# Ledger of designs, part 108: designed miniproteins, single chains

Each design is a single chain, and the fold is of that chain. pLDDT is the mean over its residues in the fold that is shown.

## One batch from the design tools (miniprotein)

Design m3751
Fold by ESMFold2-Fast:
Structure m3751 (fold): chain A 90 residues (1-90)
Amino acid sequence: MEEEIRRLIEEGRLEEAYNLVLKELGRLKQYSEELKRLVELVAEAYIREGRLDEARHLAAVVLRMGEELNDEEFIEFARELFERVERAEA
């Protein structure tokens, strides 16, 4: 999964990379370091391209997942993503 997402990002296929991360988020029922890494790869790519709305939407999906699962690690990770986007906007 990570190598596939990295390949899509290198090819500029950010929407496909985003959709793969969304599928992985929907499949998993708990936080993991692997999932965090996949989300970070896509979020960093959107931030680098100045596509901050897409990065915020990804953070919002992670937050919603954490709230639905009552998972503090997902919630904290989502807040970190929002802070990164806010910092990039400044």
Scores: mean pLDDT 79

Design m3752
Fold by ESMFold2-Fast:
Structure m3752 (fold): chain A 93 residues (1-93)
Amino acid sequence: IQSQIEQLEQILDMLVQAEALVQAGRVDEAVALIREVAAQLREMGYDSFAKDLERALAEQPQTPLQLSIIVGAMQTAVSTILVSLKIEKKKQE
């Protein structure tokens, strides 16, 4: 649980970096970072979430606005998982 929490906190940091790249108009770099997030989520066992994310990147235009929407949705989803894991960890303590 603690290891998963630390990995998800790193993923949130990567998503903050992706948001900054989107705002700077560095779309290709933001997409590359989002794909790295998807790969890490897959390695953690969130295969369906990673697949949905990769599909969103393929289906939506890779504009700053669309990428900002994707990053925001990912931040919400990852934050929800993080809160759930932190609650579970606290129950085990």
Scores: mean pLDDT 75

Design m3753
Fold by ESMFold2-Fast:
Structure m3753 (fold): chain A 99 residues (1-99)
Amino acid sequence: SMLDVDKFVEDLRHKLVTAKSEEERRKILEEIFAKFQKDLGLPPDGRISKEAFIEFLQKYLGLTKEEAEKAFEQADVDGDGYLTFEEFYRFLLKLLGVE
């Protein structure tokens, strides 16, 4: 729901802002990435497809499909149609206002 999305985003921002190290921030997002891949039944190849990334942004961050598609275009710097964990991590930090 909208309320659940707002809570998820705020909880995530709080965890990232209060993290004591870059290593702790990466671990938080690695756990979220792994859970997301598991929830979609994706193979553990360390990559997220455009479709999966768009679904994540809509379901967990409350973005519209159009906003999520634009976000993918900005995050997919290699233009290969997939995101690595590193690209996903950097994108989320920037999106949430945590650098």
Scores: mean pLDDT 72

Design m3754
Fold by ESMFold2-Fast:
Formats: C-alpha cells, structure tokens, sequence
Structure m3754 (fold): chain A 61 residues (1-61)
C-alpha cells in the first residue's frame, strides 16, 4: 500500500482555506479538493504528489 506522509513544511499561496480543505490536505485527499472545485499545484506544476517543503497553490476552477 502506498503511504504518503503528511508534509511537515507545506506553504500555501492564494485564497483562505476552509477547515474542510485544510483537513483534506492533511489527509492527502486531493481528489476531495478537486471535487470541491479546486485545481492543485505543487511548486507551480499541476500535481497531487507533495513532499515536505513543497508549496501548494489551490486555484478555483
């Protein structure tokens, strides 16, 4: 089973996040974020793979 650890040094750019969105990021549930109408960018590239120190940008569709 693929186990993606929680990112320790994640940074956010852009809009204020809701508690549900913060929880989805913490859980690594990027599919939930896409269902909520957001696109996920990691270090400026569209991706769902996050590592400690990466910058996550959420953009509303």
Amino acid sequence: SENIPYPVAIKFEGATLTDEQVQAIADGDFDKLEELGYEIFVNGKKSKEVKPGDIITLKKK
Scores: mean pLDDT 64

Design m3755
Fold by ESMFold2-Fast:
Structure m3755 (fold): chain A 56 residues (1-56)
Amino acid sequence: MEGSKEALEILQEAIKRGLPASVATGLALRKVGDYIQKELEEKKKEREEKLLELLE
């Protein structure tokens, strides 16, 4: 859910600037993808740290 607001802002600005809807949508989806990837990496590291604590 984080990044959805920024993705919508990018979409709205691109449309206001006269960019085609396909390009505007592509830019918004790219931003959402970046946030999802970051969330997944952060959760993976948190999980690994907790497992290491249990083994120590």
Scores: mean pLDDT 72

Design m3756
Fold by ESMFold2-Fast:
Structure m3756 (fold): chain A 83 residues (1-83)
Amino acid sequence: MLTPEQKEALIEAVRKGLAGEVGSATRRIGNDILEVSVGVIKIGDKDYTLVVAVLTDENGNVKAAIIYLADPDADPEEIVERA
């Protein structure tokens, strides 16, 4: 189970990514590393925002991963609540 600190950091990172505030970011949480990447994927005539947030432990094991594909018209807060 994720700690409250790790869960809050993941939710905040996803929210910031969806808001376009970070392209790529790395944050240390105790001995764990949180990596957030934001990219754009074109599907048909729409550009979707892809947000990938991965939390790894000090041994390189993935503890949590969140992947979102957001419509450019989507509300970031609604998407975070669905995660």
Scores: mean pLDDT 69

Design m3757
Fold by ESMFold2-Fast:
Structure m3757 (fold): chain A 113 residues (1-113)
Amino acid sequence: MSDESIRQMARFLGVDVSLIKTENDAEALFEATIAASFMHMVLAIAKLALSRAESEEEKEKILKEAKELLELIEENARKILKEKASEELYEALVKRLEELREELLEELEELAE
């Protein structure tokens, strides 16, 4: 992975690039970037589904399914990151993915109201 790619991923996730010290740290950053990308894809799909929903029951189902999928993405990412990332980087990446999940869920809940 190039230094430029590492800087771009760190910027995308909002993580300090100085935390990336090893090849394994770079792989952890990449895995977190993939997880964040999947979370944004869940948001995009859920937004489209909410725009098509004709009942409050359909909206509640979409929100529940989106929440469960975002939680699954975060859980799977945490397992990978624990194996690859140094402790300080792991804590930073996990915090960012948790914050992102909460931000995306808040956006979906606002759209469903």
Scores: mean pLDDT 88

Design m3758
Fold by ESMFold2-Fast:
Structure m3758 (fold): chain A 103 residues (1-103)
Amino acid sequence: PPVYASPVEFARVLGHEEVARVLEEAGMDEPAEVTEVPQLSPLERAILEGDVEEVRRLLEEDREAALRPIPGSEGLTRLEFARREGYEKVAERLLELGAIDTE
């Protein structure tokens, strides 16, 4: 199962070195105190996609919102929400990291 201490570590585990660098520059190398939420956040989605520009945009515009669950994801796992919204690349990466399909 995927366990990451910080957003930077998560990006590095996924092999997204440029995303990891952007997160480290933004000070996201500390464990987030809000890691108890099992839902997908905008920042986590951008990290899973390896989208460097989206990561930068999220951190510059609203860092707090980037770390909160995506609206409408309440009651869904990260994998369930990704599949529902058609984020196929995100769902694939979550499965590679050991996310289980509860169906």
Scores: mean pLDDT 67

Design m3759
Fold by ESMFold2-Fast:
Structure m3759 (fold): chain A 60 residues (1-60)
Amino acid sequence: LSLEQIARAISRATGLSPAMVKELIKQLGATKWSPRAIARALAEHLSVDENRLIEAIEAL
């Protein structure tokens, strides 16, 4: 999965723009992490359900 695809999936789940999601992934140093690890890190940072973001990425 590309960073762009991951950012768009999380954007749909959270309501944030894909550009904001990409910036958060970069700020967390997570650009090369597994998709599930990115989902977990963003869920913690945004205080949203981890499983919700994992499902959004796995639906890609």
Scores: mean pLDDT 81

Design m3760
Fold by ESMFold2-Fast:
Structure m3760 (fold): chain A 89 residues (1-89)
Amino acid sequence: MEEELKEARELIEKEENEKVKELAEKILEALKKGDLETAYKYAALGQLEVHGPLSEEKLAELRAQIAANSGEAAEQMRLMLEVQEEAVA
């Protein structure tokens, strides 16, 4: 993890998109604090910045996966869905 954090920081420094760089820094800070929920939200925002919103088909798939799963995995998927829905609202 420590070595992975160093590699992640080097990749952030090479990033040309300032918004993606800012979100990546926030992800690292959340991970350092053990706040996986916040890190996942910022990662979802980074996906939106780079790739745009998920299609209706992919959003339907995500909702189905949330309904079929439980625990931490379902919680992480719900956070992704919330970020995606906020982007299109």
Scores: mean pLDDT 71

Design m3761
Fold by ESMFold2-Fast:
Structure m3761 (fold): chain A 61 residues (1-61)
Amino acid sequence: SELEKLREKIKELLKSLEKTGEVSDEAIERLVESIDDEALPEALKLMEEYVEYSKKVQEKK
């Protein structure tokens, strides 16, 4: 379903933000599954913006 695709993208973005490796895959999946269906598009947008910002800051040394 479309909601499953949104959850998958959010999960991938969370994994890209988690650099310490201390957060388990199960914890990330549980967190994404706890997000309300109506909040998924907003959560995805915010995470995409934050990942883009993080990449720019990291590449500018």
Scores: mean pLDDT 73

Design m3762
Fold by ESMFold2-Fast:
Structure m3762 (fold): chain A 64 residues (1-64)
Amino acid sequence: SAATRLAIRHDLETHFGASEAEVEELLAMARAGASAEELADWLVRRFGASREDALGVARGLLSL
């Protein structure tokens, strides 16, 4: 939903300092069928996120 997408965008911007372009890239990867592990690896590499936090975000994205 649009509300869930906005919440995820806000969370990524607030907690990881993600730009709008980075959020769009992550959402595009999820839409293209990326696994939770692939999305988590991207977050770890791009933002230095913990694997636990990255997997939480990845699972949330795949629930959309």
Scores: mean pLDDT 79

Design m3763
Fold by ESMFold2-Fast:
Structure m3763 (fold): chain A 82 residues (1-82)
Amino acid sequence: EEVAREAATKAALAAYEGFENGDPQKAADLASQMAREGAEKAGGDPEVAATNAREAAYIGSKQGDPLTAAVLAGLAAYEGAK
């Protein structure tokens, strides 16, 4: 539970940070990595968590909405990690 929440928070922060640097690919890669690690520790599906967090962060970053990118990446990481 705590590991899944931490993965969600880290993925959300990574998406937000990537947007500020103007690099949606970096936001996607960081969110994907955090989601994968969180899912592995929590006993979830790391591939699904990583893929969904990556896509959410990339889309949100391209739209120029850091809050939407953060929320979607965090939710995807949490769902994959639990």
Scores: mean pLDDT 71

Design m3764
Fold by ESMFold2-Fast:
Structure m3764 (fold): chain A 78 residues (1-78)
Amino acid sequence: KKEEEARLLINKGGLAYRQGNYEEAYDLFKKALEAAKDSRPDVQAAIYYALSQVLKAMGKTEEAEEYQAKADRLLAEA
């Protein structure tokens, strides 16, 4: 259930990002992260990386770097 919900939200967020709808992509990836809260570290890291890319596109560089660091840390611990 949670994994299926997270996957759907990730796909929707990716589509919004490709369409240039960065605020919608951000909201969808945040929802995906909550749905993937108990998922494998690699899944959570992928969502953190997606959030970093969206924030970078929105000009929120500091927040983007924080999410990239969270993704890198999860992958190093996995």
Scores: mean pLDDT 83

Design m3765
Fold by ESMFold2-Fast:
Structure m3765 (fold): chain A 98 residues (1-98)
Amino acid sequence: SMEAERLFEEALRLLEEAAKSEDKEEAIRLVEEAARLILEAARLAPDAETAIRILQEGALALLRASEKMESKEARQHALNLAFRLLAEAVDIWLADKK
């Protein structure tokens, strides 16, 4: 739980850095690393409800970061990752119901 919180906080810091980056390649690298940390935080979550919440909050953070990005390619990459996090949340929810 505390480790999951640290990974999520690091991901939010990377997304803020990505939103401010004028380098397209750096912005893409930062959002990819942030998404990786969010997925890892969700895996370390104590239950499905917490994992789903982390993924939903992470997706929203990626969407908010994308709105501040000047590069269309970096913005599209952040949007694609946000939708991937939401798909993972749905998969966890479906698995928990079985």
Scores: mean pLDDT 88

Design m3766
Fold by ESMFold2-Fast:
Structure m3766 (fold): chain A 79 residues (1-79)
Amino acid sequence: MKVILIGVIADSSSEKAREATLQLQLKAEKETGAGAIAGLFDKSVSEEEAKKAVEEGARIIEEELGHEAETEVVKLEIE
């Protein structure tokens, strides 16, 4: 089974950022038919740090669960 891991970088105090993160997860599941997990990182987290965290999650999914994993990092300019 294919799993998509999405790291979202935005203002973690923003309700809009939390809603956008959930919508991105639901959209990915709907468009691909695969499992999707979206995690919100605060805007103080660098794109490289978020990418490293998402890639580690993908490694666990592939090595421990035997699923194919894809990673994405999205930066949202919300507030």
Scores: mean pLDDT 79

Design m3767
Fold by ESMFold2-Fast:
Structure m3767 (fold): chain A 61 residues (1-61)
Amino acid sequence: SDSTVRGYVAIIGMLLKEEGLPPLSQEQLVAIAREVVARFGDAVDAATQAYALELARRALA
């Protein structure tokens, strides 16, 4: 669980960079990562990454 949260913090940061979006704070990245883990558990796949990116986009709006 905690290792998956740390993994998602890194993944979300990478996805934001790949999409040309501005960076989020560490606190925002952790909050999004925890929400993804709460919904999907320790799964890390295309669908969970897409959901994480959508939450990150909403945080930037």
Scores: mean pLDDT 83

Design m3768
Fold by ESMFold2-Fast:
Structure m3768 (fold): chain A 62 residues (1-62)
Amino acid sequence: GAATAMRARIAGRYVLFGDVVLPEEAKAMEPGKQYLELSEDEKTVTLYDENGNKLATFPVEG
């Protein structure tokens, strides 16, 4: 939700959050090496590396 998007924007990084359904490939990522960010419209989540490079994008199921 909006609170998750705000938290992501303030913190700039997080690995997993509980209100987003992730594909199995995203669940295999290493903590602290990659992070997830919820889009502003809260309809997609994007996987980034530690330097902010976009690796993959996943739709949010709701």
Scores: mean pLDDT 53

Design m3769
Fold by ESMFold2-Fast:
Structure m3769 (fold): chain A 132 residues (1-132)
Amino acid sequence: MSADEKATAALKAMLIARLDRLIALARAHPGPVSDRIVAIAEDAKARLEKAKTTEEVLDVLLEFLGEVYKALAPHLSPAQQARLRAAVLRTAFVAVTSIEQYKAGKISIDEMVADVDRALEEFLAVVEAALA
C-alpha cells in the first residue's frame, strides 16, 4: 500500500465515522430538514467508499459541506447563517491546507487526519445547534 493509499484510507475512515455520528444526531432531531441531512450524509458515505485518492476524498468533503449549508441556511436566522457559513469555510480551508501540507511532506498522515477531524467536529457542533 502506497503512502497516498494509507492517507486516503485514514481520511475515509475518520470521515465515515463522523458522518455516522451526524446521521445519528440528525435522527435524534426528526423532521424534514434532518431527513435531508441524513440523505446528504449517506450519499457522502457512499461516495467516500468509492474514493481512491486524497483529492477524491477532499472533493466529497467539500461537496458535503456545501450541501449541508444549502439544506440548513433557508431555515436559519441571519446570525445562525453567518455562523454556519464561517464553520463551512473554516472546515474547507483546514481540509484543503492540511491535505496540501501532507502532500508537501510537511505533516504526517496522523497530523493531517487530526486537523481535519477537529475542524469537522467544530462544524458538526454548529450543525447540531442549527437542528435544535
Scores: mean pLDDT 89

Design m3770
Fold by ESMFold2-Fast:
Structure m3770 (fold): chain A 85 residues (1-85)
Amino acid sequence: MEKARELSREVRDIVNELLAKATPEQKKKIEELMKLSEKRAHEVTSPARSWEEVFEKEVELAEITLKAVRYLKEGKFDEAMKLFE
């Protein structure tokens, strides 16, 4: 639980930094990626039958999302989006 929240905070910090410097086009792509991450969170946690599975899936998704926003920081939008496919 705490690890997933810490990873999510790091993701938010990177996203905020990117949004501050982003062009309008880049901003839209960042928002689309964050929407995909949020949708994926619901998809992977909804079928989980134990609290333990929920925490495990949230940590996995947070790690994938962190990797994706790091790709965004490097301008690699296609590679970031690919992580959610």
Scores: mean pLDDT 73

Design m3771
Fold by ESMFold2-Fast:
Structure m3771 (fold): chain A 95 residues (1-95)
Amino acid sequence: RRELALGLLKAGAAVILKENKATVEEMRAADARVRAGLSEEEIREYSRALVRAAAETGGREAVAELLRTVLGVDGSELSLEEAAELLAEFILEAL
């Protein structure tokens, strides 16, 4: 569970860094930051970024599949904000 949570945080960080045109060095620093421990606010921000990226890539079905795969829940009726909150709660509990 913890390794999955760290992988999700790294993916969320990568989304934000790509949106901000981050350098390779900034991406490496973010990976180290995730491993060192993030604040609850950072975990929620990264969770929102990951859900947003999934929605932009594959729509609501991609978000539902992410929640099913990670949490084992049917997320098909959830808003993006509700999906991001559930993902953040899972990560906080898994760390």
Scores: mean pLDDT 73

Design m3772
Fold by ESMFold2-Fast:
Structure m3772 (fold): chain A 78 residues (1-78)
Amino acid sequence: SKALEEELLAKTDEEVRERVIERLKEALKEAKEPEDREILEQMLAYIEGKAEPPEEVKEGARRILASETLAALHPEAL
C-alpha cells in the first residue's frame, strides 16, 4: 500500500510539474515587463532543472508547485 501510494504521488507530481510549466510558459507569453519576464524565466528554468536561481525565486516556484499539488489532490486534501 505504501509503495502504491508513493507511485501515485510521483505520477501526480509529474502531472503537476507539467501543468505548472505550461502555466509559466503562458504567463511568459503575456508578460510585458522585463522584471516579470526575468522572474518567470528563472522559475521555469528551476522547475525544469536547468538552473539554480536566487532563493527568493526558488521559494516562489516551490509555492506554485505546492499550490498546484494541493489543487490536483482536491481542496480538502490537507
Scores: mean pLDDT 72

Design m3773
Fold by ESMFold2-Fast:
Structure m3773 (fold): chain A 67 residues (1-67)
Amino acid sequence: SAIEETIAAVEKAVEEAVKAGLMSEEEGKRIAAVLKRAAEENGVLLTEQQVMDAIKAIAQGRAAHAA
């Protein structure tokens, strides 16, 4: 199903982001939980690329925040 595909995409993208050092394992679990809930409760559909792009944007935003 599209929701199952989204859940798998979220888990894979988060695992790769943690391995790449873009986030901690704990932070990855929190993000995965939020996105999985959005898929299950609100029907949000995401590809692995969309999840990874969002994670990279968050990481870049933190690096750019000097305050």
Scores: mean pLDDT 77

Design m3774
Fold by ESMFold2-Fast:
Structure m3774 (fold): chain A 86 residues (1-86)
Amino acid sequence: SREEKIKKLEELAKKLRDIIMEAVKNGLTSEEIAEKVQKVLEQFGLFDTAERLKKQLEGVTSEQALLLVSQLLADLEIEILKLKRG
């Protein structure tokens, strides 16, 4: 259902926000950020997104990793808002 889809996307968004907050607070490396995000995306069945993001996070700075994850979160939050309007 639409409500179940919204709930799952909100759960994913919360987990991504938690990773971003932890990364800023504790100074996580790009590798640690990549590992946490990959695990979360895989838990939600987003294997293709996890694989693509893993490649994008190879050899980048922690700041670049945070920007990439923040963009993913923004896209997800926009999708949730669109679903809530229907």
Scores: mean pLDDT 86

Design m3775
Fold by ESMFold2-Fast:
Parts: C-alpha cells; sequence; structure tokens
Structure m3775 (fold): chain A 74 residues (1-74)
C-alpha cells in the first residue's frame, strides 16, 4: 500500500531537511532544506486530499528527495 510509503517519504524529507539545516554552511543548503520541506508538504497534501495514492506519486516524490541527496552530498 502506497499511503504508508508516502508517509515515510514525508518523514524522510522532514528528517533530511532538519539535518541539512543543523549542518548548514551556505544559502544553498538552506534552499535544499526548503525544497525538502516543500516535498514533505506535497506528500501530506496528497495523503489528505487524494482518494488513492499511486506508485507514480510515491516514485515522483522519492526521485525528488534523491535529487536533493545527490546535490547535498557533492
Amino acid sequence: KYEEEMKKLAEEADKLAEEILKNSKSLEDEVLAGVLALVSGVARTLLKNKKEITEEDVETLRKSIEKVKEVYKK
């Protein structure tokens, strides 16, 4: 079921944003944390408003989180 996976993605985005902000060295780090906060917000909005969470929804947000991880770990 994708609802639980979507909740986990929101939690992962929140935790990663918190970790980036804790270790922030630049405005770019703060922007990346902001992107993760947006991803978490979108995930929570989908959970509230969408009748069925799809695999595509989960994969789209997962890819967004992975892109932030790629940029941050440079």
Scores: mean pLDDT 81

Design m3776
Fold by ESMFold2-Fast:
Structure m3776 (fold): chain A 115 residues (1-115)
Amino acid sequence: EKIPELIELLRDEKVEKRIEAIRELAKLATEENAEQVVEALAKALRDEYVEVRVEAVRALGEVGKKHYEVVKEQVVEALILALNDEYEEVRKEAKEALEELSKVHPEVKEYVEKY
């Protein structure tokens, strides 16, 4: 119930509600729901507000760190897309998230070194 409700809040008119939903989704991610959570967070990377996209990048990094084996492909792909964001703040957060993942999962370094 809570995860579907939080995913719906990602489309709320209020920026603050979308940011809080992103943060809560990252905190509540489990192995069972991680794929659904990452899919929703990846969609938030297309949000109109830079602050929401930054929070989505941070949340993707957090879920990727906790549940890497389940969401590896989706998280890495989403973070690579964020490396091409129009705002440097989003690109910087994506690079930092990929770099943190690469400290535990060396294969991720190949993506970080290209940027």
Scores: mean pLDDT 87

Design m3777
Fold by ESMFold2-Fast:
Structure m3777 (fold): chain A 65 residues (1-65)
Amino acid sequence: MAERLAREMAEAEAYIRTLAPEELRAAAAEIRRVLATAPDAPDSPEVAQLVAALERLLALLEELL
C-alpha cells in the first residue's frame, strides 16, 4: 500500500508541475475541501498515510502558486 501510494504521489506531483496557475488554485481548493472532511485522529495507518500524502500535495501546490 505505502509503495503504491508513494508512486501515485510521484505521478500526481509530476502532473501538478505541468498545471497552469488557475488549475493549481483549483486543485489546492479541492484538496483543502477533502482534508476538511478528514478525521482529526485517523483510526487506520492507511487513512493517516493518505492524509499525509494530501497535505504534501497541498504544500507543493501552495509552493508553486
Scores: mean pLDDT 75

Design m3778
Fold by ESMFold2-Fast:
Structure m3778 (fold): chain A 94 residues (1-94)
Amino acid sequence: SMVEEKLEEVKKALAEALVEEGLADKETAEEIAEEIVEKIKEEAKKLKVKEEELLEALDQLLALPKEEQAQLVLNIVKVLKAKKEGLSAEEIRA
């Protein structure tokens, strides 16, 4: 699948960006990049994104400078953490 190949390229690119920007070591960067790629797959399925549209979005991501790729990862991680904290607060109130 072209999508699976592009997702592997994105995973490698995001991991490299995190290491080059000094935000994570190689092992941690690879784990973060893998989690993000899995979340991209989940959201694409949920939103019923067309394969052509997903490939175009992944190509756009790969074209970003390393600094911008690293910043995108940090923003995604912050959003995921905020969602987890929000869910925990709702569980305590319930």
Scores: mean pLDDT 77

Design m3779
Fold by ESMFold2-Fast:
Parts: structure tokens; sequence; C-alpha cells
Structure m3779 (fold): chain A 75 residues (1-75)
């Protein structure tokens, strides 16, 4: 247990970092938060425990990076 969640979190972080490289911190924060909300909705609809764990991890990774990018952009 937790392997899929951890993998999801790592993948979410990587996607957020790629968004930051392409669009900058402020836009990456917006896009990452939107994707995190989408992944959470997908997790809520999933009946597969492994898929649900992966999607929740992905959403958490995206949201953590979105919060970090927002904090950095304000400075």
Amino acid sequence: MGEQYQKGTQDGIKEADELAKKYGLEKAAEKSKKLADEKRKQAQESTDPEEKAYLLGYADGLLAKAMEFKAQAKK
C-alpha cells in the first residue's frame, strides 16, 4: 500500500515542474491547481483502490507544487 500514491505524487510533481518550465511560476500554479482538482474528481469516481491512490497522489503532488509556485511568485 502507498506505492501507487507515492508514484502518483512523483508524477504530479514532475508535471507541475514541466508546466513551470514552459509557462512560468504563476501560470504553472494555476494549471497545476486545475489539474489537481480534475485528478481528485477522477479519484472520487474510481472504484479501483490502486487507481484511486495514484490519482490522489497525483493531485497532492500537483497541489503542493502549485502552492510552492504561488508563494515564490509573490516574492
Scores: mean pLDDT 84

Design m3780
Fold by ESMFold2-Fast:
Structure m3780 (fold): chain A 124 residues (1-124)
Amino acid sequence: KPKIVFVVVVFSSRYSDEQVDELEALVRRLGEALEEAGFFVVPTVDGLLAEIRRLREEGKDSDLEADLELVAKGKFDAIVVVSLDEEEARELAERLKEVAPEAEVFIVTSEEEIPEVVERLKEL
């Protein structure tokens, strides 16, 4: 039975073009690694990238309250927080664990963290 991983992306309207490109690359690499490892990624990688582009175009931040509500109502084996800011990622991870105590929560702030997170997810 494939395990379901929910990916939450923290996007800020204050990000530079370079930061947006870095975040998109991080999301793409994480999604590819998770799918290669046999996980079912929700939302889809294309969906996550489309949302980043929409938020950038509209000058909006991520709706983290909507993500918390989806996680609280959904059934996921794990949640991965993708953020360029480690402190924001940790704060969100704590809130996610409160609304979904049965799901393991992981943080990815750089591409170098992806292999370790994928291996830890395989142990679930």
Scores: mean pLDDT 86

Design m3781
Fold by ESMFold2-Fast:
Structure m3781 (fold): chain A 88 residues (1-88)
Amino acid sequence: AVDDLLAMMKRAQEKMTPEQLKKLVELAKKNAEKLVEEEGAENTLKASETVIRLAKEVIERDPSLKEVAQTLIEIAKIYKEAAEKKLK
């Protein structure tokens, strides 16, 4: 789980520019409602909470990955907010 995410984030840091990371956040904002509709609000909420927790653990284990991990936390929070709006 966290070790797999750590490995993925190291690859992202090596291959992705800051502009590409910003585009991922923009895509999350555009697609959040659609993703919640397709995956379900409860599933999206649980997944986003898990991603936020694991990304925070990555920052604790390897602070050099903070920028990528913070981007993933932003994306997860966007999906979490969209899911919470559906679960009224």
Scores: mean pLDDT 81

Design m3782
Fold by ESMFold2-Fast:
Structure m3782 (fold): chain A 96 residues (1-96)
Amino acid sequence: SPIREQILALMHLATAGASLHVLAHRERNGSAEQVAQARAEFVADMEVVIEYLKEVDPETAKRVEEIKRRFLAGELTAEEALDRLVELQQEFIRRL
């Protein structure tokens, strides 16, 4: 079912958003070691999510890759990257 594939894609996007939310929280309240661990976990989760989305929704995958790239380049803070992922999820839901 197309709806089923869209729901699964949303679940993967939610995973990426959760990792980024944890990173943003640790940047405010955590140690340098906790920030480094959360950053590594976020990057790993994003790679898994992007690979899945490439198979199911290539256009959403490209947009998630762009958010990841801009974040890693220092063009977006963790909070700004989270805001863009939330906006992307809202657009995706609207297209359901």
Scores: mean pLDDT 81

Design m3783
Fold by ESMFold2-Fast:
Structure m3783 (fold): chain A 73 residues (1-73)
Amino acid sequence: MSRLEEIEKKYGKEVEDEVRKMLEEGATLQEIADWLRAKAREIAKREGVPEDAAYNVLFVASTPALAEHARKL
C-alpha cells in the first residue's frame, strides 16, 4: 500500500467531517482551501511527504462533503 493511501486512510474521515462542518457553518470555498493547505502542511511535516502530495490526498478526501453540500443547495 502506498504512503499516500495510508495517509488517506488515517486522516481522510477527519478531513471529510471537518470540511462538512465548515460548509454547514457557512465557510467559503477559499476558507476551505486555506484550511486544507494548512492541514496538508501539518500532515506533510508529521508524515514526511511533500506538501502538495498531502494536499491532493486531503482534497480528494473532502470531495464527498463538497458534493453533499452542493446537492443540498
Scores: mean pLDDT 82

Design m3784
Fold by ESMFold2-Fast:
Structure m3784 (fold): chain A 120 residues (1-120)
Amino acid sequence: SAEEEEKKKWIKEAKELTKELSDLVKGFKDAVKKGDQKRIDALVRRIDEALRRVDAFVAELNKKYNLPASAGPLELAYYIKKNTKTELDKELAEALLELEYQVASALLMRAVYRAIKKRE
């Protein structure tokens, strides 16, 4: 059905954003370990861009589930888990929860970046 295809698309997009953020976080940690300031600066900008794309993606889903635009992936995941009962809804909620873990990690990398800049 059209609804099932839309949910499959959202699961795919959530997983792609999760992988992108995970790769950026790993790259940032490696750049910090090596003291590569140019790579650190480039990766924090890419993290900020990826976080904005997460916000846009989640805002689109929030409209579909009649949630406030400000709801994050965690709030959306818990809403879907409580209010829907299909296997695709469960997979979507799990994908959004994994996305939230990477969002939290990316926000921690931004905090690390601010700490590095204070030492300059």
Scores: mean pLDDT 88

